Designed miniproteins, single chains, continued (2). Designs and how they scored, part 38

Each design is a single chain, and the fold is of that chain. pLDDT is the mean over its residues in the fold that is shown.

## One batch from the design tools (miniprotein)

Design m5292
Fold by ESMFold2-Fast:
Structure m5292 (fold): chain A 68 residues (1-68)
Amino acid sequence: STQERIDALIARLMALQDERHRLQAELDRELASPDPDPERIAELQRRIREVEREIDELTRELDRLAQE
């Protein structure tokens, strides 16, 4: 059903938003470090972009389902 699919997408979006929040906190901590690790910063920024892309894709899917 459409509602079952919407519920599953919302659950996935919530999990991705939590992951993005955690990654952002780690990035902020690394940037505030007296000796920041450039490789760790680059890795965290890449992971944040990947999570944001997935959030955008699932958000668009939710928008499409809500229109039906």
Scores: mean pLDDT 87

Design m5293
Fold by ESMFold2-Fast:
Structure m5293 (fold): chain A 71 residues (1-71)
Amino acid sequence: LSPEEIEIREEFSKVTQENLDFVKKQLQVAFDANLDPEAVAAAKAAIDAWLKEHHPEVYAKREELLAKLRA
């Protein structure tokens, strides 16, 4: 892992830890739907929307890093 990727993962983990109840609720919805692809996608979208609203810089850095990994 690159130093930038490690830093972003640590920052994201801290943000996720601060809102663990929200993340747990979204995961519970996916589990209750037996990991239905639509329910999993909805949970991911909800987490992404939360991150965009409350930590837009972290969201932007994550998307940039993911784009680099796909290239």
Scores: mean pLDDT 67

Design m5294
Fold by ESMFold2-Fast:
Structure m5294 (fold): chain A 86 residues (1-86)
Amino acid sequence: KLDELLELLRKLASLSDPETAQVIERAIKQIELARERNDKERLLTLLKGVKAYLESVLPTLSPEAQEIARRAIKVADELIKELEKE
């Protein structure tokens, strides 16, 4: 479900202010690179970072962006659990 997370992050970036969008776009690029390199530890670190970031900015987002961010947080949490437990 990594592709689902990346799609949600792209949608969220398009609905966010420029500063928030830049952080999300950087995270997308880093996650894609970690996946391409099969760097499981890096991917886990990036997913935890994205989840924490989205949780921190959630109250500042529009209602539409909040809905997408909550879905992204849920998918990221599921991916983190999968990666931590083999």
Scores: mean pLDDT 84

Design m5295
Fold by ESMFold2-Fast:
Structure m5295 (fold): chain A 98 residues (1-98)
Amino acid sequence: MVTISLSAPSSVAAGSSVTVTASASGDEKILSIRLFAQKAGSKEKTFLAVSLNKTSTSATVSNLEKGATYNFFAQADYIDANGKKKTVTSAPVTVTVT
């Protein structure tokens, strides 16, 4: 089973940058990991970073809206035990802008 861990601060000041790191782990072959942001209440997903043939990726995000909440999540593509390409999506990590 492939799992994804995300690391981000729970809050950030509006004039500051935030670094988000995603790491995928598991017994299956991991092909890629991608990192996304989504402002709470928005249907728009922003693509932040991708790493090919690696298990980790990170992005530094700035100019976040004061008083807004952002959800960061990652997706990993992997080959399962049956040789099929699969995608797993992480639970989101929430960052509040103060």
Scores: mean pLDDT 84

Design m5296
Fold by ESMFold2-Fast:
Structure m5296 (fold): chain A 64 residues (1-64)
Amino acid sequence: MMTAETVKRAAEILIKQGKLESAAHLVISHAKIGVDVKETARQLAEHLEKVGKTELAKKVREIE
């Protein structure tokens, strides 16, 4: 299981590569198993909203 720090780093790499759906799924999946990804989820949701992926951003925000 990834730590919160590892998930944050992996999500940042996926965002940089334009793999936004993969970043969202990584964050959501780890939230479901109890990893504290609240800060990473908030930052990702804000980025998704800015690039027009509003539906995906809503799913990420539901983690909290």
Scores: mean pLDDT 80

Design m5297
Fold by ESMFold2-Fast:
Structure m5297 (fold): chain A 91 residues (1-91)
Amino acid sequence: SLKEAQKLIDARKYEEAVTLLKEILKKDPNNIDAKNYLGFALFGLGKVKEAIETLKEAVELNPNDVAARQTLAFILRLSGEIEEAEKVLTK
């Protein structure tokens, strides 16, 4: 469940979180919350490009999802993509 995935992320068990979130997304490929958590967990594993791609998909599914946009912008900033992070928050 998403609640279990959140607990795994909070515990920094990113590999277990990724496995669970990918199973959730096999059943519901457009689950924005699952994509948001997956992106964060992938970033925790150092899979930066995959994390950014996953979070961009979440933002594209619902551009008004503030949490998805904030998570994408946060990871872009940590990755040195400062200009792209600003664009995500304003456009």
Scores: mean pLDDT 83

Design m5298
Fold by ESMFold2-Fast:
Structure m5298 (fold): chain A 86 residues (1-86)
Amino acid sequence: MKIDPNELVEPKSEEIKKVYEKLGLTKISRQDELAAEFILEKYKEGKKEIDANELMEKTGVSKERIAGILATLKYYGIIPEDFKIV
């Protein structure tokens, strides 16, 4: 799969797009987009937590960056406060 982690992309989901629009951003890095979309997808599938190692392997995002994305999604009410990375 041809993934450029530094490519600036529009988020795939309307929920993620609206969050970043509130932050004044129309595009985010492909890496951040993949991580945010993965978190949202797992939440919509009924998951209450995500394995940090799986997310890092699929997206190349650091654990610190994952924590930042998770905090942003919780702050804007996209995922619940009790959703966690393990």
Scores: mean pLDDT 78

Design m5299
Fold by ESMFold2-Fast:
Structure m5299 (fold): chain A 76 residues (1-76)
Amino acid sequence: SSRDYVRAALEQLRAAIEAEKQGKPEEAKRMVDAAIDALRAAKRIDPNPEIEKALKAAEEGKLEEAQKYLEKYLKS
């Protein structure tokens, strides 16, 4: 479901933020790429403004902003 892809993306974004804090930019990039793939799948299932905003934020490297949009989606 779209919600399952959004949850997967959230887990990847949280892991990417932690990898960046640990000085592992290549690991963080792989996790962000996985989150973006999951969000693209979610968008195809449910074209929702919060998913669209999260995808754009993730593509721009704004991981905490992307996380907030996805958390808002899961609460609605």
Scores: mean pLDDT 88

Design m5300
Fold by ESMFold2-Fast:
Structure m5300 (fold): chain A 58 residues (1-58)
Amino acid sequence: SIAEKLRTGLKNRDANAFMAAHILTLAGDKTAYEIANEVIDTYFPAADAKALRISLKP
């Protein structure tokens, strides 16, 4: 599914996956935003997590 691809790409620090999450979030896709935040909280250091969450916001 697109959600699984998004989780995998974000976990692997794929720039295209972060760009896709940002675009989907701007389009009002709450599920994409929630998936991105879940992956960031799980796999990224706290300092990186803050900046990445800001980059996802509409």
Scores: mean pLDDT 76

Design m5301
Fold by ESMFold2-Fast:
Order: C-alpha cells, then structure tokens, then sequence
Structure m5301 (fold): chain A 67 residues (1-67)
C-alpha cells in the first residue's frame, strides 16, 4: 500500500491504481482505501480522469486517517 500511496502523491495515478488492483487480487483485502483506488481505476479506464483524481485524493485522505 505505501508504494501505491507514494506513486499517487507523485501524480502517477495509473501506476498507483494498477498496483492496488494487483494487491487486492493477490490478498483479497478490500479496505475503504482499496475500494477508493479500484473505483478510481474504473473511472480512469472509462476516460473520466477528473472523477478518478477525486477518488485517489479520497483514498489518500483515508490512508492518513488510519495513522
């Protein structure tokens, strides 16, 4: 998860979303942070980049609240 958060902070949203999807497939973990990234990927893949960015921002906020 930390690597995906770092990629997202660098603006590498696609790489961050792909990494989270891979981790969900490997572990079956589906936290609110994972769900936000997966939903962001859905919108990004459908050309809705602005909605995807908002969801990545939400995922980053959720991650910080867990600290």
Amino acid sequence: MEEAIELAKEGKYREAMDLVEKHVKETGELTPVHQAFLLAKFYYDNGQEEKARKLVEEALELWEKER
Scores: mean pLDDT 80

Design m5302
Fold by ESMFold2-Fast:
Structure m5302 (fold): chain A 80 residues (1-80)
Amino acid sequence: MDDDFRRRVSGDLYVRVTRDGWDSDQVIDYMEQRGVDQRTLDVMRRMGVSPRVMSRVVSYGGTQQQVRQMERDIRRTRRS
């Protein structure tokens, strides 16, 4: 159940951002509608929303604590 929800939201956002060229405001609005907290959305703007990050936000439930974990994951993916 949860995995299907995460995959569908991530997949939809992937198309919107990657192919449709959604700007940060459009992505943030979409994520807010999915229940992501306003503070988390501010962090998403700063980081630049990508398909990977979107999937993680949905998976985590969009709390500030989960955002910290996403930031760590992004840092590790960048270069350790």
Scores: mean pLDDT 56

Design m5303
Fold by ESMFold2-Fast:
Structure m5303 (fold): chain A 74 residues (1-74)
Amino acid sequence: TNLFFGTGLYNAGRYKEAIPPFQISSDDGDPESQRILGDVYYQLGDTDRAIEYYQRAVDLSGSPRARANLESLS
């Protein structure tokens, strides 16, 4: 699955390559993929984009992990 494939790439430190599979999972309606995209952009140094994806994850699912990540960056 795209979520499994993206997670494998992320764990290998292949952050840019993880974006397309997580974006596909997000587009398929997986709200946790928004939070993971926030983690990916944070690792790439794009803090503004990370905040936007964490906020979307909170709005879509109420994710406590995404809320904690958002609070740490805001």
Scores: mean pLDDT 79

Design m5304
Fold by ESMFold2-Fast:
Structure m5304 (fold): chain A 82 residues (1-82)
Amino acid sequence: SFKDQVRQGISQGQSIIMSNQTDPQTQSQIQNIRTSGIYIVDNATSQQQIIDGVDTIIDTLSTIVPQDVIDQVRDVMNQAIS
């Protein structure tokens, strides 16, 4: 399903960030953002709500992780919501 594809994309994006992150505090923040993202997907009643939720996750992550890592995550998420 579309929700399953997006959940997979979120998990892949988290793996990319975590593989490039060694700071425990940052890892904890990333885990919290992932949890919030999955919650949005699980409770979404339309495809647009899922897309808006993904955009919010990426925007939040962009305040914590480097641009190059965010670009990789954005590519993964764009593929998942396509």
Scores: mean pLDDT 77

Design m5305
Fold by ESMFold2-Fast:
Structure m5305 (fold): chain A 60 residues (1-60)
Amino acid sequence: PAPGDWNALAQELLDYLRTVLGLDEATAERETLAAISDPAALSPAVAAALPQHLRDALWP
């Protein structure tokens, strides 16, 4: 995602949580909103499972 493009970041994170981690739609949406609002609120296990480019975008 482009720097400062929260909509693109949110979409990519949502898709990753749904397709790779297998979270349901409601849980993935809740986690995505939480991560964008406060990346530190994301669970450590989920954060560790994210690809590097998503971690770099959430924790620049």
Scores: mean pLDDT 71

Design m5306
Fold by ESMFold2-Fast:
Structure m5306 (fold): chain A 94 residues (1-94)
Amino acid sequence: MEEEKRREEKIEEMAEEIAKKAKELGIGDFTEEEMKERAKELLRKAVEAGYSEKELEGLYNSMLGEIYTKAGKYEEAEKMAELTLEAGKEIEKK
């Protein structure tokens, strides 16, 4: 259907969640808006490189895992790493 709009909406949602979590956990190197811009740019580059929806989810989980690690939330970071690996396994199924 509207693949381009759906993709852009998903990128926006992912970038907003990344920025929100970074702000909530006090990750200090960037403002919420700067984090959102950087996340959105990276996700768009991944799409341009031919990333599937599942590969984008893997990238998103990896970015959240990094934020959790920097905040000292190692258990949450581990879960994000596991989700990233699960996404990779699904991609290899081809």
Scores: mean pLDDT 73

Design m5307
Fold by ESMFold2-Fast:
Structure m5307 (fold): chain A 110 residues (1-110)
Amino acid sequence: LTPEEIAEIARKAGYLASPWEIQLSREDEADFLALSVMRSLFDMPADATPEEIIITAMEAAGVASRAEVRAMLAAGLTAREFYALLVKHRNPDNNAPSILAALARAREKA
């Protein structure tokens, strides 16, 4: 499944009620998948930039302020790392290897 197909299926089937169950299992697709999930979850338009998607998702979920997210983006945090922060904020008991790896990378940058 492409990231666009996953996002559209999630939206149509109500999977956005459980987007936190989506595993970042494919390294080459993980950033695109993370952006597609966040875009769909917060009903952002298809032409929204990665920066707009990340800032909107983090602020709306209460993970970080817009200014804090911009600082983290400037530090080089990727969509995968922001998604891991979002997932961990929603479910602190999430110990999936992909989420823990992304969180470790985020901590190195910020």
Scores: mean pLDDT 68

Design m5308
Fold by ESMFold2-Fast:
Structure m5308 (fold): chain A 80 residues (1-80)
Amino acid sequence: SAMEEIRKQVELARRLADLLVEHAEQMSPEELQQGLALLDAVIARLRELGRKHPEMRELLEETIAYLEEAKAKIEAILAA
């Protein structure tokens, strides 16, 4: 179902964010910038899914907030 596909996308998005944060201090500045761009693309996709599926909006908004926190952590490492 579409709802099950969205839950899978949320799980994959969180896993991506966790992986990027876990390895951020070992990544080059170019890799960090690529990671941020990838997180931005995922956030945009989740926002579009929230527009199409209002019933999943709370889960998608919580997931976007989680990805934004991951971005902030990566940006802090890039700025150091």
Scores: mean pLDDT 89

Design m5309
Fold by ESMFold2-Fast:
Structure m5309 (fold): chain A 91 residues (1-91)
Amino acid sequence: SLQEKITKLVDKLRKNPNDNDAYRELLRLLTGKDALEAGKILADLDPYLAYHVLQYVLSIFPNNDLLKEALKYAKAKFEKSNRAEIEKKYK
């Protein structure tokens, strides 16, 4: 399933951020038919990675509406994560 593929890729990249094969496979999923679903799954698993990767892909494909929607979702998740972290640090 798409969920299982992305979960495995995120796990690989968390263990080795320089895993070029895992990164290339993730980019393929984000540029295919399931780009929106893949982007949302990625954002739920790792909002930081999702936000940065989707910005990069959208810079290559600026008129892709599925990527724009996925990036909007990832940005919301990323901002929520950052606010929670700041709140914990200063409580």
Scores: mean pLDDT 78

Design m5310
Fold by ESMFold2-Fast:
Structure m5310 (fold): chain A 87 residues (1-87)
Amino acid sequence: GSMEELEKKLKEYKKAYEEALKAGDKKKAAEAAFQMGLIYREQGKLEEAIEYFEEAAKLAGDDKKLKLEAEVNAGIAQIELAVKRNF
C-alpha cells in the first residue's frame, strides 16, 4: 500500500542523495535530503526527519526557499519529538 510506496520513495531519494554528494551537487543533495525528511516525518521517525531537514538546510546553498522550508520543518519535527518524549 502507501507505506510500501513511501519506503520505495525513501530508497530512491537516498540513492539520489548519495549520488548527488559523490558528484558534488549540493543543491540536488539538499532536495533529496529534504524529501527524505518529509518521508521520515510521515513514518513518525522524527529523529531521522530532523537529521535530514538539517542536512537539507546546510546543503541548500543559494536556494533560500529550500533552506527556509528545511529549517521550519526541522523546528516543527523537534517540537513534535520533544512533546512525544516529555508528555
Scores: mean pLDDT 89

Design m5311
Fold by ESMFold2-Fast:
Order: structure tokens, then C-alpha cells, then sequence
Structure m5311 (fold): chain A 116 residues (1-116)
């Protein structure tokens, strides 16, 4: 399966799960919505090869805001991609738990790619 399609699918599922939690009164849903939106932005603005490199990097990085941000910065080349990095920096500053959610999503994506 294409990496971009899988990243977008995981992003949509995390956003939907987060929105469901928020409607049920669970504030943990905010972190999942943010993670879903980040993955969707990555799928929109990064090509297949860069997304594969990024997802593999995220899966192997420590679940710290600095490590997660460094992985996205490493593959960012265009102004649109740098804008995604800037948004991620702000989101990670507000909610450091976002780093562990993004890493877990990347690990699940890598595992799925290895099975298919």
C-alpha cells in the first residue's frame, strides 16, 4: 500500500476517535485530534519517499517533542513543508503528549507496511 494513503487513513481515524472522545467529555480527545490533523497535513504536503523516510524516522525516535520535531524538520524542504513543521512545534509546545501519539501512529504504520 502507498505510504501517503496509509498516513492519511490513520490521520482520519485518529481525528474521528479524538472528536468522539471530546463529545463524550474526555479531554484526551484533543491530543488525538491534533495527531490526526498533523498526519493529514504530512500526507498532503510530503511526497511518498519523504513520508516513508519520515514515518520510519518517527517510529524509531524517542517519544520526546524535540525528537519528533527534528524528524519532520529533517525531511522538510519546501515552504509548505516548513509551515507544517511550525504548526507541529506550536502543537507540541501546548501538548507534549502529542509526541508519543505520533510515534505510536508511526510504529503502527510501519508494522502495517511490513505486513502488506
Amino acid sequence: AAVRALVAEVGRRLEAAGEALLKAGDPEGETLVAAGRVLLALAEHFDEARLRELVEGLANAPPSPEAVLAEVERVAETEAQRAVVAELRELLARDPRLASVLRSAAQAIVATLRRQ
Scores: mean pLDDT 88

Design m5312
Fold by ESMFold2-Fast:
Structure m5312 (fold): chain A 94 residues (1-94)
Amino acid sequence: VPQKVAQDILDNADDVNDALRRLLDGMADLISKTDPEKAKQLRQAADRLVQAIRDGDVAAAADSLFELSDLIRPYDPGTAGQLFGLGQSLRQAA
C-alpha cells in the first residue's frame, strides 16, 4: 500500500536513511572504479533522497529514487528495479 510504505519510511526516517546511505555509498564506490562521474551523480542523488526523507517530502524522495534507479540500472538492474518500485509507491502516496 503506497500510503503505508510512505508512513513506514517517515516513521523510521533515521533507520531508513542509514540503510539507504550504506547501500548507495557501496554502489557509488563500486561505480567509481569505472565511472567517477556517474559515482558523483549517484552520491548527489543519494544526498537528495536522504534530505527528502528527513524533510518528509515524499514527492522529492520518489523523484530521487527514479534518478538513482536510472544511474544504478547498468550495474545492478535488480537493485535499480527495487528502487524504481519504491519510487512508484512513494509517488502514488504523494
Scores: mean pLDDT 80

Design m5313
Fold by ESMFold2-Fast:
Structure m5313 (fold): chain A 98 residues (1-98)
Amino acid sequence: MDAEIERLIAEQRRWNEEVEERYENSNEEERKKLLLEAARRQAELLLELAPYRLRKAGLPEEEIEEKLEELRKQIEEELKQVEELVEAGPEAVEKAIA
């Protein structure tokens, strides 16, 4: 479990470095795509890490399933907000993540 968690975190960190370079060299349309991709990747990582954290906390599988469903709903809502923010433009995104 720990080795897999470390691998997922390392992969996300590497992707963040690559996307920063791409973002700098991209036009506005490409930047919007990269921001949405970054948000989705962060959401996927959070969902993959959540079961390990919940099991380590000693929760039974039934409660883990309930917490994962709650997390999926929260992520869907947050991704909608990110999409709206990205559509508003890069300046709005920078202000929101500051």
Scores: mean pLDDT 74

Design m5314
Fold by ESMFold2-Fast:
Structure m5314 (fold): chain A 77 residues (1-77)
Amino acid sequence: SMETRRAAILLESTLTSYRMLIYEYIKMGDIEKAKETLEKMKEELARAKKEHPDLPESVVAEAEKWIADMEADIEAA
């Protein structure tokens, strides 16, 4: 539906903002803040899944991949 499409776009925008913030913290050497921000990113995905159970599986899978990629980048920093 159009409502589901808007929810997907808003989720992607929100997670993109968190990803940018995580990269800035990594750049600054603040790994602790990067990890805290990653946890907030995970909470936002969990909230979106509960609020919009009809989100496409592809959208959820991509968000989960972004979270996994960020976790790997933090561990490598």
Scores: mean pLDDT 85

Design m5315
Fold by ESMFold2-Fast:
Structure m5315 (fold): chain A 74 residues (1-74)
Amino acid sequence: AAELKARLDALLAEAERLYQEGLLSDVEFARLMELAGKARDALAAGDLATAEAYVDQLEALLRESKERARRRLE
């Protein structure tokens, strides 16, 4: 539980930073926030498996968004 919350908090901080830097679109940021909300709800319910799945999806989407930003700068 504590590890999943720490991962979620770290991913949210990175997503907010990238959004402030203009590296994420409004749509990309909204999708990341939606997944973060679902992960928080699962953690609050004690559903660690569902929380982990949403945190993993958030991490994968953030990685994909960073790769798209990198390609747009080429």
Scores: mean pLDDT 81

Design m5316
Fold by ESMFold2-Fast:
Structure m5316 (fold): chain A 97 residues (1-97)
Amino acid sequence: DEEARKKALEAFQKSIDRIVEEAVKAGKPELATKIRNLGKKRIELDEKISEYIKQAKEAEKNGDTVKAQKYRDEAIKLAEERQKIDEEIGKLVNEVK
């Protein structure tokens, strides 16, 4: 659901903005910069994953099951990279507190 995805990205961006502000207030501007950069990368990965899922659905609709599977495989690889970024953000968030 495109609307659900947009709402999730907005909520994520607000969460990152809040944590970045908290890091700055805690006197940790380098952590704020790292968290902001990882948040941006995470959003970029979300957009790429969404695009591959969209391309997979179109390929499947056109009967190209092989191409659809290739797009889904690419989305899975990017989702694994997104998970690593989420883990990095979690570690940096703990350093703010």
Scores: mean pLDDT 88

Design m5317
Fold by ESMFold2-Fast:
Structure m5317 (fold): chain A 117 residues (1-117)
Amino acid sequence: SKKELAVGVALRWVVTSKDPKVQKAAGDLAEAIANSDDPVAAVKIFYDALIDAVQPKDPELATQLQTALATTLTEVESGVVDEAANAQEAALLVKAEKVLGPEKMAEVLEKAKLKIL
């Protein structure tokens, strides 16, 4: 379903991040997306917050995240899984956490959750 694919975006982080604050914030975000009336808009809110935080530190990564957002929105809207795109997204999210650090990454996820709720 569209909700399952949207929730999957945040859940990929719960599995991938080794930081307990980031894992908790990502899990809370996944719950907010699952309870959202518009899972496509919820995913966009998350990515926009992440791109805004990354842009001043790593503009190349921010551009890669913008491309990943377009692909992810297409997946969520269609309900069709793209495993190669999902693997690339997971790698970009790991790079974003390294650029921002876990404290700032958790803050970005928490702010996205509040905008979705």
Scores: mean pLDDT 78

Design m5318
Fold by ESMFold2-Fast:
Structure m5318 (fold): chain A 123 residues (1-123)
Amino acid sequence: SEDELREFTLKSFEAKLEAARLGDRERFQEIVEQNAQYLVEQGIISAEQAQATVERDLARFDDYVLLAQYGTPEELEQLKQLNVELVLAEASGDEDAIVEARVKFNLYFDKVLERAKERKEAA
């Protein structure tokens, strides 16, 4: 159901941020891979899309560390909600909705990352 997908996606993203906060790359990778596998099993994304998502998140591990350590609770909550919107768009199969949700997620991610870098330099 949409509610089950929303709950799973929120918990998965929270677990990913916690692993990043601790600098635990192995746990981060495990969570990212488990999330991608779940989305394939639910028929939401293809195996090729899952591989691309895993590779993208692993390439951004250091960015996630900065976000988790220096992002505010409000910024991290907004990122979680935008990630849920992206997954729900993917589940809908609406290509325009997927593109819009991905752009919104990426723009906000980059905004929070810039702020996180500034906070780290000030610390």
Scores: mean pLDDT 90

Design m5319
Fold by ESMFold2-Fast:
Structure m5319 (fold): chain A 124 residues (1-124)
Amino acid sequence: KEQQLQSALKSAQDHLDNARKLTEEARRLVRESKENGPDEKLVKEAIEQLRQMADHLRLAGDDLDKIGDKQGSSVAYGASVMIRGLADEAERSSLEKALELLEEAVELGEKTLDFLEKSLNDFK
């Protein structure tokens, strides 16, 4: 039980760390596209970063549930679904609308990660 809890804690941290890096890269891609005019390649790359980020949030949610962080798990899962939805809508949208949706997804991701990282530290 102790080893399983420690493994879940490490797994949650690794997934949140990966989600943070993916969110930072998506923010960079969105900013670059906005600064230099909408770029389809940068938008597609940002969509893929956010989809991977959403997957890491879902996996972090599973790990947070295992350690007993029910609130963190719920927040991670909810944010995963919302970010995936925004990324999928962005893929079907104009480049201008896609950038708005991707910026919303990045902001949601950053706020979610700030909450989850703080919550996880309470279990360390």
Scores: mean pLDDT 89

Design m5320
Fold by ESMFold2-Fast:
Structure m5320 (fold): chain A 75 residues (1-75)
Amino acid sequence: SRHHTIVSAVEHELAILRKMKDAGELNPEEIAQLEDIEQRFAAGEDPAVILAELVDLSTRIGVRDIKRALERVLA
């Protein structure tokens, strides 16, 4: 079902982001955003909304990592 597929996607994305957090790869703002999303998912917020926010967070992390890599090359 659509709901089951979305919930599975949320759980998969959360697992990836939690692993990144545990590895020290997230900054304090990204950790706070992840923890907020986790709390809202646990509180029963719409998994489709949660998935969209996890995708947005993952995109911002990727953009930050690219920017930092470019800054290291240019510095």
Scores: mean pLDDT 84

Design m5321
Fold by ESMFold2-Fast:
Order: structure tokens, then C-alpha cells, then sequence
Structure m5321 (fold): chain A 54 residues (1-54)
């Protein structure tokens, strides 16, 4: 279930990033990837926080 939810979430984040960066390429493309990774991390913060706290 975690993997399935992660795939769905990553798809949503990618769609939002594409809307925010419609001309993504080169520098903008790199920033879009960074934004996607950050949002994915933010969504996983609760389980990740539990893991790293230990």
C-alpha cells in the first residue's frame, strides 16, 4: 500500500510541477526535479521522522 500511495502521490506532484514550470528545460527542469523531490519528502515526513528519530 505504501508503494501504491507513493506512486499516486509522485504522479500528482509531477503534474503540479509541470503546471508550475510549463517551460521546464535546463535550469527550470532541474528546479522542477528539486521541487518534486522536496514535496515527496514532505509527504513522507511523518514516517521518515519516526525512522530517523530512532
Amino acid sequence: SMGEEFEKFSKEVLEKAKKEYPNAGGEEGARMVGRVLREIGDRLLPPVLEFVRK
Scores: mean pLDDT 66

Design m5322
Fold by ESMFold2-Fast:
Structure m5322 (fold): chain A 77 residues (1-77)
Amino acid sequence: MKEKEIEEAEKWAEETGVHPDIRELMLLMIEAGFSLEEVKKFYDELVKLYQKGDEGVREANKKMEERKALFEKLLAE
């Protein structure tokens, strides 16, 4: 079942034009047990932060780094 969710996430990311680094984080999120809908919500939050200018970009990048570390830790059982 996870393979299908990963394929759907990759397709959505390609169609949406998601940056490769964000795509990698989204795939890790699905592998860690999150749904595609939760991944889309996270991406929407990042997009809204990027629209706030320099402060929002820094906040978005920090959230991405923190989430990546968390998901990598969860997968490294």
Scores: mean pLDDT 77

Design m5323
Fold by ESMFold2-Fast:
Structure m5323 (fold): chain A 70 residues (1-70)
Amino acid sequence: MFELIRKAAEAIYKGDLEEAKKLLKKLTKEQRHMAGEGAADLAGKEDVADEVGEYASKGDVEKAYELIKK
């Protein structure tokens, strides 16, 4: 279900945190981590991709977004 991972990554990247939370709830912990890494990649913040992935895996979309926004 790569389509949901992509949509979650885009939602985090755009700062659509409510949509991101809804999409992440449909994903496994591993897939949520991938979504966070994808959001970091979209933002050009590959150096923090693992950390963004960890926050996304926990459903902490606010922290994930803060890392890529900077």
Scores: mean pLDDT 84

Design m5324
Fold by ESMFold2-Fast:
Structure m5324 (fold): chain A 73 residues (1-73)
Amino acid sequence: MELLKNKDIDGAIEEAQKLYDSGEYEKAFELLKELRKYVEKNNIKLTPEQRAKIKQIEHRLLLDGKIKPEDLL
């Protein structure tokens, strides 16, 4: 189960990255919030690589003034 969910999570992270690269900052952040809720609800363990990717996108959104520090994962 976790492996399949980790594959799905990787896809969601890549989608958020593509949305960010396209200037779709609000959609990118909404997708990351959905991903966070999904992970919390299902008690999913993120890999170090997945956590790093999510943090990288959120850090860029924060630096661009699109989110606040309290909105970070």
Scores: mean pLDDT 74

Design m5325
Fold by ESMFold2-Fast:
Structure m5325 (fold): chain A 77 residues (1-77)
Amino acid sequence: SEIQKLEEEIEQLQFKLNLTQIVLNATKLVLERMKKNNGDPSLIAENEKTSKRLEEEKKKLDEKIAEKKRKLKELKE
C-alpha cells in the first residue's frame, strides 16, 4: 500500500540521517583536535569541507523526512 511504502521510505531516510549525524559528530571532534594541536592546514580545510557537506546532507534529509511525514498524515486522514 501507499502508506506502507511511505513508512518504509521514512524509516530508511531516518536511518540515513542517524548515520550522517554520527559521521558529522566524529568529523567535528577530529577538526577540534586538529585545530587545537596546530594540525596540517590542508587536512583541516578538507575536513571543514566534509563537515559542511554533511551539514547540507542532514538538512536535505530532514526536509525529505518532513515531506514524507506530511504525505503520510494526509493518506491516514
Scores: mean pLDDT 87

